Designed miniproteins, single chains, continued (2). Designs and how they scored, part 54

Each design is a single chain, and the fold is of that chain. pLDDT is the mean over its residues in the fold that is shown.

## One batch from the design tools (miniprotein)

Design m5851
Fold by ESMFold2-Fast:
Structure m5851 (fold): chain A 89 residues (1-89)
Amino acid sequence: EEAQKIIDEAVQKILDAKTPEEIRKVFLEALLKLLPTHAPVYVINALKEGLKKAGQEEKIKILDEFVAELNRLMQERKLPEEIRKALGF
């Protein structure tokens, strides 16, 4: 399944990432690719499950913090239009 391949590749890239910024970039790229066919909660949960299986709890925390930041930026109306539309706003 195409969606699972995107998730698996994103999990591997997050495992290889050395900075929070790299994790955020990989997450956003996976989210934008899958949002036309999958809900944001699916992408978030699938990535977190992959990271949990790899024992990377600290990287899950970084992902959760980024999701919280995106929600805050949406409320402040500071997200770029393309990202806002992708998230259903």
Scores: mean pLDDT 76

Design m5852
Fold by ESMFold2-Fast:
Structure m5852 (fold): chain A 86 residues (1-86)
Amino acid sequence: AEKLKELLKELFKKKKEETQKVIDEYAKKDPKKAEKALEEFEKFVELVEAYLDTLGKGQEWAEPLKEEMKKEVEELKKYFEEKLKE
């Protein structure tokens, strides 16, 4: 259980960092590419949530992790909006 939590957190962090780098590089040059990366990140989060709702059901760490991931998705969307204003 704890190993799965740590693995999911690490995968999420890496995906977020990769997506943020694409936003940093492409938001002004090719905003559609940045939007695509953000959409793929959102789909990744949806798949992890679906996994936690089924196979992670009953784990105390599952709901807090879902809330953390949702918050970070919204923060990354806000970051993209701010980059477009620059």
Scores: mean pLDDT 79

Design m5853
Fold by ESMFold2-Fast:
Structure m5853 (fold): chain A 75 residues (1-75)
Amino acid sequence: SLDAAVQEVLRLTKKGLDALDAGNLEEVQKYIDELEALADRLSGPAAEIARGAANWLKAQYARKQGKVDEAKKLL
C-alpha cells in the first residue's frame, strides 16, 4: 500500500540521516541506493516519494562532501 511504502521511505531516510550525522558517508550511500531500489520496485505516487527522498539524501550527501553545485542540482 502507499502507506506501507511511505513508512519504508521514512525508515530508510532516517537511517541515511543518522549515518550522515555520524559522518559515515559509505553508509549514507547504502541508504541512497536502497531508496533508489525501492523507487524502482514501486509505481505511481509511491515511486515518486521514494525517488524524491533518494534525491534529497543525495543532496545532503553532496553538501557533506563540499559538492555544493551537485547538491543544488538535486533539489
Scores: mean pLDDT 84

Design m5854
Fold by ESMFold2-Fast:
Structure m5854 (fold): chain A 68 residues (1-68)
Amino acid sequence: SMSILNHVLKQVDELEKQGYKVTSISVEELADGTYLVTITFESPDGSRKTITAKLTKEEAEKLKKYLK
């Protein structure tokens, strides 16, 4: 559902506003054909945050393009 992608995009925007930068993106294909996406963020002070979401292939591709 695009609602999950929209929720993830909102969290990315909020973290970037707090000074966090995306440092890694992991995409894992699950047995049910969905994708587990893990995004790691780090701030200049060394604080780290992680977002994990279960997305469709199309949603995962859109998210990867957004984060470039």
Scores: mean pLDDT 82

Design m5855
Fold by ESMFold2-Fast:
Structure m5855 (fold): chain A 120 residues (1-120)
Amino acid sequence: SDEEFEKLRKELDEAVKEAIKAGTIEAMRRFVDRALELLSKVKDPEKALRLLGYLVSAMIDLIENTDATPEEKLEIAREFVERLREIFLSLGFDPETVDNVAESLLRLFESVVEEKAAAR
């Protein structure tokens, strides 16, 4: 339902804020695990796509606000993208489309990590 979706979005928003406040790679990993657990329970493909947009924004915020090496951030970003790929495949999305989106997301996260590394 829209009410359950809004509740889930609020839980993710609270989880992002706590992870940003902690600022550690361990908190970023805990957020990824929680976010993907919540996403895996979404059975509606359209609602899953709406959450994907939110999760991408959350990952960018975490990459920008986590005190960790570029390599540590990229490791978690790659794990996030691979687990997203598996979830969307399980929802019946076309494999070629899922792979193309996953590649685009990984390039986006790599770009954000590089930009933050250069901005010191």
Scores: mean pLDDT 85

Design m5856
Fold by ESMFold2-Fast:
Structure m5856 (fold): chain A 74 residues (1-74)
Amino acid sequence: MSLVEEAAIAALRAAREGNGRNAAGALSFLADTHPDQFSERARELALEAARVALERVEDPAAKEAGQKLLENLA
């Protein structure tokens, strides 16, 4: 499994759990990663993580990273 796919899985888990700190860290890493480094699965997981974070997580850094990630991948 790639580091990007692992980060996308971690971001989705943290966002679903409402863990703002862990979501912010993982989403920031993904937002700073070039789109070409995402497999199809990593891209799908990252997009879901960003959407869940914007809906469920109240942490401003997680919301900002999630928004940037959506702009980069969608």
Scores: mean pLDDT 84

Design m5857
Fold by ESMFold2-Fast:
Structure m5857 (fold): chain A 60 residues (1-60)
Amino acid sequence: MLSPREQRARDYLESNLGRILSQREIADGSGVSVSTVSNLARKMGARDLADLQEQLAREK
């Protein structure tokens, strides 16, 4: 379902729940491109990165 790079971005988000991160912060922190971060949100059914971060915070 997720590529290795997308999974890395997701893992970074799960490790940093409790604050809203920008697309640049996630890309830099996870070592992936900005486009990978954008693609992750869409593949996980989120409307945007803020929505994805809220979903992950609720699910943990």
Scores: mean pLDDT 77

Design m5858
Fold by ESMFold2-Fast:
Structure m5858 (fold): chain A 92 residues (1-92)
Amino acid sequence: KKIAVVVYSASESNAEEMAGLMEGTAETLGVEIEVRLIKAGESEEELEKAEAEGREWARKKKGAVTVVLNATDEKLEEARENAKEAVEKALE
């Protein structure tokens, strides 16, 4: 039971809050979690680069449920939903 989570955002506070929510949820459910934070730039190109870097890191996490979360303001609700789904998969 392990989750590998990447959180990327141009906002460090958003990324840290998302990581904290994931860690708290995983602890409550008894799931092991590894979290990586990626500070992105604000441009679309820099966000795409951060996502690609996160996906490369996640691919190396053999045997874990992996998720890459965009914690920009516009994507924050979607990121929370994806985070919940990843935790649920790790419980199976």
Scores: mean pLDDT 81

Design m5859
Fold by ESMFold2-Fast:
Structure m5859 (fold): chain A 100 residues (1-100)
Amino acid sequence: VESQIEQIKKLLEEIERAVKEGDIEKLEELMKELVELILNTPGLSEEDKEEAELFLERALKALEYAKTLPEEEQKKVAEEIYEALKKFAEEIIKKLKEKA
């Protein structure tokens, strides 16, 4: 699963760029891709996969609300989501390294 760890890291880098650019639509697309990758990764528990799905649902709802806010507040919400996503993805990477 080394290739999956590399793919997760690459998606996180692309998500970071989208957040810095204020591209909320690209951020939504990349988050969906990251969660789909996690769901299709063997060696993760069903609980880890359910947590990933719930994270995505919550994050997408937060971004939809953020679209009603001024641009500077949208960026702040996107940055908060990115920080939470980064921590979650780092935990997934740790679990994958243990099982690799």
Scores: mean pLDDT 81

Design m5860
Fold by ESMFold2-Fast:
Structure m5860 (fold): chain A 77 residues (1-77)
Amino acid sequence: TVDFLKQSAIETVDSMRDTHEITGASLLSIAESMSRVGGVEGQVARLIAELLREGKSVDEAVEEAKKRAPEIAQAYA
């Protein structure tokens, strides 16, 4: 269901947020790898990687991705 996909997207962002203690470079590497998987998780990871490449901090990238995760989930059937 759409609600399940929203929850899945939020959990993906929360999992990445648990890596807050790592550097932006480390998070970017992880996000780039996950973005290649596809699906909701891949799209959330792609957004985080894009925000980091734009010069956002780890905190800013994860927070923005978490806010937009429900919208990404809604785009999936």
Scores: mean pLDDT 69

Design m5861
Fold by ESMFold2-Fast:
Structure m5861 (fold): chain A 89 residues (1-89)
Amino acid sequence: LNSASDINSILSQWVIDRPDTIILHQISASTLRRDGSQFNNMREFYRAWFGAARITGSRLIAIIRDPRNIPIVRDIADEMGVDYSILRL
């Protein structure tokens, strides 16, 4: 069951193991029904954080509820050359 408890357990473990990890959680686009504009803002959001991760040599974890965001994360990660993981809820 993908719940807040599951997310918290995974995040706690990853932060303990790798404190240089940047964790990004999907904004409430799916909940607020703000499809087009919200996903456009998400591209800018991911680009900024992946850029920061590249500069600092950090690993990035993207927590994604809406699978339509997965291609956005992959595209930007590949562009920036940053090690990443996707946690899909």
Scores: mean pLDDT 65

Design m5862
Fold by ESMFold2-Fast:
Order: structure tokens, then C-alpha cells, then sequence
Structure m5862 (fold): chain A 90 residues (1-90)
């Protein structure tokens, strides 16, 4: 059996990524459990660049296998600091 749960939360906080300020808009947590395996939680954070040359662009950060008990805002910050970050063209 595979169980998948998705939790979404709106945010309004600033984080820093490579010298640019990012305004966080939302996070999605995706929790997957397979028979005989540990529960796995992945996080996708959405934001907008509010300073520097990329100002006004959307940005997405993905971090896999996070602690499911981590606060959504802290998890989003860690996704930008430690995860895979992609700047999206408008």
C-alpha cells in the first residue's frame, strides 16, 4: 500500500538566497509512505525575488526527505538554503 498526503500553507516571510531577498508565498509538503519503508516527506517552497537583478521573478525550492515535524516556515527557509533552487522566467 502507498499512502500520499499533501499539505499546503501560505506564507509571507523573507529569506535570503545567494545575496538576493526572496519573499515566500507558499509551501507544499508531500508525505509518502510505502509498505516496509520509512515515511518520506518532501517540500516545495514558492517565492518571488524582491531584490537584485532577478527582482520580480518567481523562484521554487525543493528539498527532499525533510523532518515532517519541522515548522513549515523553517522547512521553506532550509529548502532555499540547502535544497535545489530554480528561478522561473515570468
Amino acid sequence: MIKVEVEGQLLDEEVEYKGEKIRLHAVLRITEQREGEEVRTDLIAFGEVVSGENKGKLVVAVRRDIDPETDPLEAAREAFEKGEVTVIKS
Scores: mean pLDDT 78

Design m5863
Fold by ESMFold2-Fast:
Structure m5863 (fold): chain A 91 residues (1-91)
Amino acid sequence: LDPEELLKKGEEAYKKGDKETAANYFLQAGMAYYRRGEYDKAIEAFKKAIEASGGKNPDAYRLLSQALYHKGKEDEARKYFKKADEIEKEQ
């Protein structure tokens, strides 16, 4: 499925209050953009997944960190990777 289509499905789910479904679609869109080397769009999609999950999705933070690393934003990448680790410890 086209990552643009996945983003639309995520936005529709979010508007309906289905935040879990929205987070899953945004995560899928981000991964699709990441595989295409479209790291800026992947970053935006992963941030939407984090927001939809209430900031408690360690997988989304790790994927965001990886995309930021590919953009050469190493300090930001380390920050979000640490955030993922902190969330996992809190459970």
Scores: mean pLDDT 86

Design m5864
Fold by ESMFold2-Fast:
Structure m5864 (fold): chain A 89 residues (1-89)
Amino acid sequence: SEYDELMEKLGELVESVSGSVSTEGNEGSADLTFTAKPGKAAEAAELARRLLDLAVEQAPKEGVTITEARVEADEAANTVTVRIRAVAE
């Protein structure tokens, strides 16, 4: 699947991931920071954006609305920050 291919490619560009994923009532949140390989933060951010675009498109089919999806690259720090908020019915 395209999702699996993008996940594999993202994994090749990333050294580590930290952060939290939580559920509170019918709301879900993910606040993740990926440490990219040197010089790969922008490429990793692009793959993360593509993955989130797919998730936003597919989520309503599963009864979930993604209310926030943010990806920010910090090329100087070689990090990518991902913020997701979702509501399930």
Scores: mean pLDDT 84

Design m5865
Fold by ESMFold2-Fast:
Structure m5865 (fold): chain A 99 residues (1-99)
Amino acid sequence: KEEEYEALRKKMEENADKLLEFIRQRRPDLTDEEWEALRKKLHELIDFRVESRRKLDEAIEQKGLSPEEFVKLRKELAAENLKKDRELGITKAPEPVIE
């Protein structure tokens, strides 16, 4: 449900903010501009992860995936998330969509 995805996004944003504070304390050499750019990238990544979770949930709900199909979809979404992390240049992302 949409409310569940909004709650997930909020949780990921809170985790991202904690990560950004941690990075700020460990990397005082980062400029305000670099830190703001990293924050924007993290939020873009969160949006991507929420959509990935939505796709997985919709597939489960609509098609009744077999265990093998579920594992395959999960791995495909994990690979897409990793690719997005690389595109955004993020060393460590918020909590992954699927663990």
Scores: mean pLDDT 71

Design m5866
Fold by ESMFold2-Fast:
Structure m5866 (fold): chain A 94 residues (1-94)
Amino acid sequence: MDAVKAAIDAINAEIKKNSTPEQKEFVDLEKEINEGFLLIIQGVYNSEMKNAKTAEEKAKIEADFAALDKRLAQWLNDNKDDIVNKILESAKKR
């Protein structure tokens, strides 16, 4: 999930740039929650890869994983400004 991680890191950098010092801890907590969700998704695919017995099954899982990584990264990049604004507004409401 390297592309998704890079997209999340870019979003988090932009959030920190536009947040107040008092809001940064709350923003960092939301970042950690989102990173935890990605670890769950990656864990599922790692389990599927470990259980795959044929080269064709492994190739399909790798292709599906790469496609998912690319699709999620693209969605994050396309929605970056909205995501940043939603998180910053959430941090203000406490």
Scores: mean pLDDT 74

Design m5867
Fold by ESMFold2-Fast:
Structure m5867 (fold): chain A 74 residues (1-74)
Amino acid sequence: PELPASATPEQREAARALVDAIRSGAPPEVIREAQLRLLDLLEKHMQQLIKERKVPESVVADMKAQIAKLRAEI
């Protein structure tokens, strides 16, 4: 369960871009795009873990629900 080691460079860049956009007072549209990009990368990572069968079905359902909730909040 050492998830920090599985964070991709793209996920880290997307997270930094989101933080930088918020800090600089970027327009809401730019912040939304940064949020969606990070969420897309998180979904891609989740699908990879599912494909590798590293996650139980019960956890997969919960992860999908959490991502859907985050998308709805954006």
Scores: mean pLDDT 71

Design m5868
Fold by ESMFold2-Fast:
Structure m5868 (fold): chain A 78 residues (1-78)
Amino acid sequence: SAALAAALARLRELLARRPEVLAALEAEAATTPDPAAVLAAAGAHLRGLAAMLAPHDPEVAAELAAFADELDARAAAV
């Protein structure tokens, strides 16, 4: 579908900027009462999205899962 293709294109652009997106998420999480919970929730959301997209774009799904793992690691370090 056109909506799925557009969503995948946006995800690929965000994944190309992963270090910047991660830094922005960490900065936003730091302004909340529970930064670890915010980062863990973001990681869980990305992991769910990766599972949903795996049949359509396994490469994007793998990168989303890797990003989720990075977010989980940062949540554990807070």
Scores: mean pLDDT 84

Design m5869
Fold by ESMFold2-Fast:
Structure m5869 (fold): chain A 67 residues (1-67)
Amino acid sequence: SMKVQKVADVLVEGGVPKDKALALAQGLYDRKYGHGQEVTPSLVKTALQPYDVKDKDKVAKKVADLL
């Protein structure tokens, strides 16, 4: 999916390792479009907790906006 790739690219730019970024992007996409769940910036920020991300608030907002 083009949206999954765009989200993964934002996560990599933020500092998430490429393989983890793609898996996380797919999971967030499936949550919203597969399960009908709201993907908020707060939810994305929580998912970023295990990773060393330079600006988690900014990355989380951008990811949520792309989905």
Scores: mean pLDDT 84

Design m5870
Fold by ESMFold2-Fast:
Structure m5870 (fold): chain A 108 residues (1-108)
Amino acid sequence: KELEALFLAGLAVSYAKQGKNEEALRYFDRAYELFKEVGGYDLAGDAAIKVAENLPEELKPEVYLRAGKAYYEAGDFDKAIEAYQKALEVDPDNEEARKLLEEVQRKK
């Protein structure tokens, strides 16, 4: 599962770099869920950041939110905060990102 998740994450980044955003998000979704199944939350977060960095601005917030959620589950609150802040930089009105950022800051 972890090796499969890493392969799918690599495909997601490759498709994102090619501007094939729909394919990128499909492979990313599969990779992210597989990482979660094996408890690889840190790897799920890292994959999400790499995919988001190669997506258009309008698609970045959703993927940055998923990065933050994964880092939160991993106990890496500093990376979770950074990911939620990246989502808010792109979409300042994202209420989910704001609430999740406040939650992580209270935990830290």
Scores: mean pLDDT 86

Design m5871
Fold by ESMFold2-Fast:
Structure m5871 (fold): chain A 83 residues (1-83)
Amino acid sequence: SLKDELIKKIKEKLKEIKKLAPQLSETIDFIENNLDKLPISKLQALNKELDKILELLKSDDVTKQIAGKLRLIGLAEDIKLLL
């Protein structure tokens, strides 16, 4: 299904993010564990936002890496409000 395919892609991106920011593993696990509770429209937005977070975390600029981490934390808080 479209939802299952989106969740699969999101989980792959979360795995990459976890390698780049292992200190946020608990936050990442929270996002992953709640993907099934999100509608397709929110999963599509999440998938796009994770691309931006990956871009920031892969940067050699510490300020951009911090921005990526803050965006990930904000994303988890947004998901928490939807539950």
Scores: mean pLDDT 90

Design m5872
Fold by ESMFold2-Fast:
Structure m5872 (fold): chain A 101 residues (1-101)
Amino acid sequence: MEELLKEIEERLEEVVKEMEPKAKEAAEKIAKTGDEEEKKKKNEELWEEAMEKTLEIFREAAERDPSLAPFLRELAEALRELSERDPRYRKYAEELEEIAE
């Protein structure tokens, strides 16, 4: 389990490293145009991309070690609570809950 948690952490760090350049490029493009609507859209796209990559990491980890299921269920519940304030989290909470099964 400890080795798998380290792999998850390393893969999550890789997602962050991949997303940082994209976020920087988006910020630079928005700074040139001043378009707040484009900024909102780009931020939503990057957020969705990061969430989907994170779910893929947890899906692969859960297939390797079913003992992660309780942890993933707790994480899904946290996302479900967040969905009460931001509906975008609801689909990710449901997907993570399904992965935990």
Scores: mean pLDDT 76

Design m5873
Fold by ESMFold2-Fast:
Structure m5873 (fold): chain A 62 residues (1-62)
Amino acid sequence: SIGEEVDRLIEELARYVEKHSSQTKADNLRRMLEGLARTTPVELRVDAIRSMRPSADLLAEI
């Protein structure tokens, strides 16, 4: 389901950020995801989170 997919992606990204950066950057990620939850339907949220896949680009944005 979409909800399960969102949860999986969030967990993957959060662990990546904590491992390769800092808890501060992980908190920034959480704030971004909370913002999406307030203003974005779940189906669009999946796409937005996928765009933030575990990568150097993600770390540069946070």
Scores: mean pLDDT 68

Design m5874
Fold by ESMFold2-Fast:
Structure m5874 (fold): chain A 60 residues (1-60)
Amino acid sequence: MLSLEEGARAAGEAYRKMLAGVPLSEEEAKRAGEGGQALYAAGLATDGVSALQTGYRLAS
């Protein structure tokens, strides 16, 4: 499992790439998913989309 900081960075990078239209690698998608779960468990996100957005804000 990723730490909250690592999860926020992974989710933030995935969201940034999605906004830029850059495809995610399988490993990047997996890490973003793990990061999203960590943000959800910490109460910083309510769903997958908000987890990616929260990661983007925290990692920026």
Scores: mean pLDDT 70

Design m5875
Fold by ESMFold2-Fast:
Structure m5875 (fold): chain A 82 residues (1-82)
Amino acid sequence: SSEELQLKKNYLVNELKKKFKDKNGVATIDEAVNFLKENFDLSEEEANKIKDFLEKKFKDKNGVATAEEIANALIEFLLENS
């Protein structure tokens, strides 16, 4: 549901902001994927799929994005892979 997706997005934004607070909430794609692997027990295959998606999404940003941008992209990934 739209409400469920919004809750997942808000949770991800808050967790990413907490993790990268000392970097003003900005992370590289590699840092974001490593965070997800460490905190959400992703398989290597799942982590690689997410990395490929994020790299494609943020190619014009030199692989750097805000917590909110990363969370939005992850919700898009989940919608495409459900």
Scores: mean pLDDT 74

Design m5876
Fold by ESMFold2-Fast:
Structure m5876 (fold): chain A 87 residues (1-87)
Amino acid sequence: SHMEEFLKELEAYNKAFLEKYLPKAEEAIDDKEASLKVKIELGEEQLKVAEKLLEITEDEEKRKEIEEQIEKIKKIKKELEEELKKL
């Protein structure tokens, strides 16, 4: 279904964000504080998209996949926020 294809694309995007774009932002930005702030902002935007998708998703299996992604993003965001507080 079109919804299933969209969910797979979003999952791939979330995975790329966590595994490629966050580490690359860290490497590209010399200022540690600036790097952390950018990562936190990107994570917040990703959470908003995932949470909105969860609200419109009725399939139980797909909901569990989205909830797992939300929890992973929340954990990483919390770790980044705690690191920022220590600066």
Scores: mean pLDDT 75

Design m5877
Fold by ESMFold2-Fast:
Structure m5877 (fold): chain A 57 residues (1-57)
Amino acid sequence: GATERARAAAETLGAAGLSARTVAGLLVKNGGAIEAVGHEDRVEFVAPDGGRGSAPA
């Protein structure tokens, strides 16, 4: 679902050297339907359907 895709995207972007905060901002801006909260060490995601996920930074 949307949460799994957001998590996969965050993992990929984090692996490319982007900070969790930057990744969260990009996903919110471009995903529209996914709420993301950036932390220094991780990103947390909430989809509109209530699904949740996180990815390390």
Scores: mean pLDDT 59

Design m5878
Fold by ESMFold2-Fast:
Structure m5878 (fold): chain A 66 residues (1-66)
Amino acid sequence: MSEEARKKLEEVMNSVPVSRIVGLSIRFTTDPEEREKAQKFAAEYTGAKEVSPVEGAAIYLKYVEE
């Protein structure tokens, strides 16, 4: 995991209540559909344009609904 990806992850975690985070998943993917979905997810919560700047890598935060 790159230093930039780690920083973005930290920003996402600070933007969402910890109690709603049930899981943290760091995975490598070359699927463009998955990467685009992850980017939209991160942008919604952090205003970031990309979830991970590393090609083939994506960082997902999973939230639990009540």
Scores: mean pLDDT 49

Design m5879
Fold by ESMFold2-Fast:
Structure m5879 (fold): chain A 80 residues (1-80)
Amino acid sequence: MRMEEIVEQMSEKLKPYAEGAVLLTEWGLKEKDPAHIDSIETGLEVMFERMRKLAETEEEMKLIDELDKIIREQFAKAKA
């Protein structure tokens, strides 16, 4: 599943944080400095913590977890 497809399925309450996470991921994949990549990954962890605190349903939690998994996979591929 694409990141954009998951974001589109999220509630309006979660969507701004999810969109922010996608933008940070795009920024992180363009970075060449390891320290900047680490800072971006820390920012992503904060965004996902916020989204999980805002989630009110099991379906919302599933979408958050799926987005987190895809983002982690993208960074893993970029670091290889």
Scores: mean pLDDT 79

Design m5880
Fold by ESMFold2-Fast:
Structure m5880 (fold): chain A 65 residues (1-65)
Amino acid sequence: SHMADELLRRLVELMRQLSESTVEDEKEKLQKEIQEIFEQLKKMMSEDDVLERVREMMERRREEE
């Protein structure tokens, strides 16, 4: 699904921002957005599928760059 792919890309980007953030309030906001997107994705696919696709996208992005 194109919608799932868009949500996965956004999730990966937010996770990157979270890993780079040093500000507690910003981390809290990013964690909340990540949780909301994760819950949306879980409605479209299994939790295991979401986690595996996130890992694949993160690794693939590094390999392709």
Scores: mean pLDDT 78

Design m5881
Fold by ESMFold2-Fast:
Structure m5881 (fold): chain A 66 residues (1-66)
Amino acid sequence: AKFSEEERAALMEQAGLSEEDLRRLEAAGVGLDTLRYGASAELAERLGIPGGRLNRAGVTAYFLSL
């Protein structure tokens, strides 16, 4: 899945994701729904993204769905 420009901006600014973090999520097929409902310590470890950063990304994905 590819994030939109607005989704990328929100994930970077609100959750602190890097461009590399976003590339890893996109390469793994992880979209907003997976972040919102399925952010996990195992996913964070597999993608090499800090768990706290991935949890903030899940919160950001939730607010993007409102």
Scores: mean pLDDT 79

Design m5882
Fold by ESMFold2-Fast:
Structure m5882 (fold): chain A 90 residues (1-90)
Amino acid sequence: GKKEREALLEEVKKFLSQDKSDQEVIEFAKKMAERLVKMGEDAPEVAEEVVKIALESGTDKGKALAEMLLRYAKKMDKRIGEAIEKALLK
C-alpha cells in the first residue's frame, strides 16, 4: 500500500543521511528485504526505488546497501531479487 511504500522509502533516505557502520548497513538491508517481501505485488517496484535512492546517494554505504539488499532479497523472493538486479544494471 501507499503508506507502507512511503514509510519504507523515507526510512531508506533517513538511513543514507546518517553515519553507519558496515554491520548496520547489513542489518538494515536484511530488514528492508523482509519488509519488501511483506508488500506482495508492489514489492518489485518499491525495491527498484530503494536501489535508485541508494545509488543516487553517491556514497559507499548506498552502494553497499544496494548490494546487500540484492543478496538478501534473492534468498527470500526471486521477483524482488530480479527487480533489484535489473535496477543495478544501468
Scores: mean pLDDT 84

Design m5883
Fold by ESMFold2-Fast:
Structure m5883 (fold): chain A 99 residues (1-99)
Amino acid sequence: MSEKEKIEELIKKLEEHPVAKPFLNELDLKGLGVEDKIDTPVSLKKIRKAVEEGKLKSVEELLAMLELAVRQVELIFSPDSEVRKAALELLEEALKYKV
């Protein structure tokens, strides 16, 4: 399987994952009161766009973007948040694609 095929399969699998719903849309930083903490919000939508634009050349690069998105969720949401728990579960699932 080519890197390009692995990247496309991984992003599709992440988007279809049951816990992905909170990450499909861009974060409303202003509405969440965290505009001062995050300059460039990352979501599954942003990762999908990077895949479509050919900006990601490896599974590792996609995982790095996903980890950044999860770190942003950890900054905004408490440890007891369902969104934060979902983000960590999604990252663990994605890491199964790492060689």
Scores: mean pLDDT 72

Design m5884
Fold by ESMFold2-Fast:
Structure m5884 (fold): chain A 86 residues (1-86)
Amino acid sequence: MESTPEDIEEMLKKLKELLRKHAGISDEEIEKLLEWIRNRDWDAIAKAVEELPLEAQAVVLQLAASIQGEVTPQQEEWARKIEAKL
């Protein structure tokens, strides 16, 4: 089933909390990540979040999948790397 707007909002709230808790990232940086997710620019997303805790990276991946409704080859490789470390 399609992700509801409420599910996406909850994931965004969780992501903001994780990013602020661990990295002190600004709302502008979060908006930039969302723009890359909409554009399916997984290379840019991966580079931007590589310094973030794996927990935050996992939330970004989950949010991206929920917005796109599809898993890209780049996203699959990134998910494999995150899963191996979690």
Scores: mean pLDDT 65

Design m5885
Fold by ESMFold2-Fast:
Structure m5885 (fold): chain A 77 residues (1-77)
Amino acid sequence: AEELREKAEELLKRAIEEYEKGKELLKSDDKEKILEGIGYVLRAVGDALEAYLLYKKLGREEEGLAAIKAAGGKGVA
């Protein structure tokens, strides 16, 4: 039980960091940086969804929804 919670929290933290980095890169005028940013955003969505599924297994669906919101709504500015 505790291990699944720690994994979900780790995935959520990683998703947030990936999403923030992706948003930063998407503001670049460099084509390679923009493509890299898209990659980070996609990874963030994947990690957030996996965190949600783990939270759901633990009966903590509200926290799982917060993880998806963090990945989808968090960005610079």
Scores: mean pLDDT 75

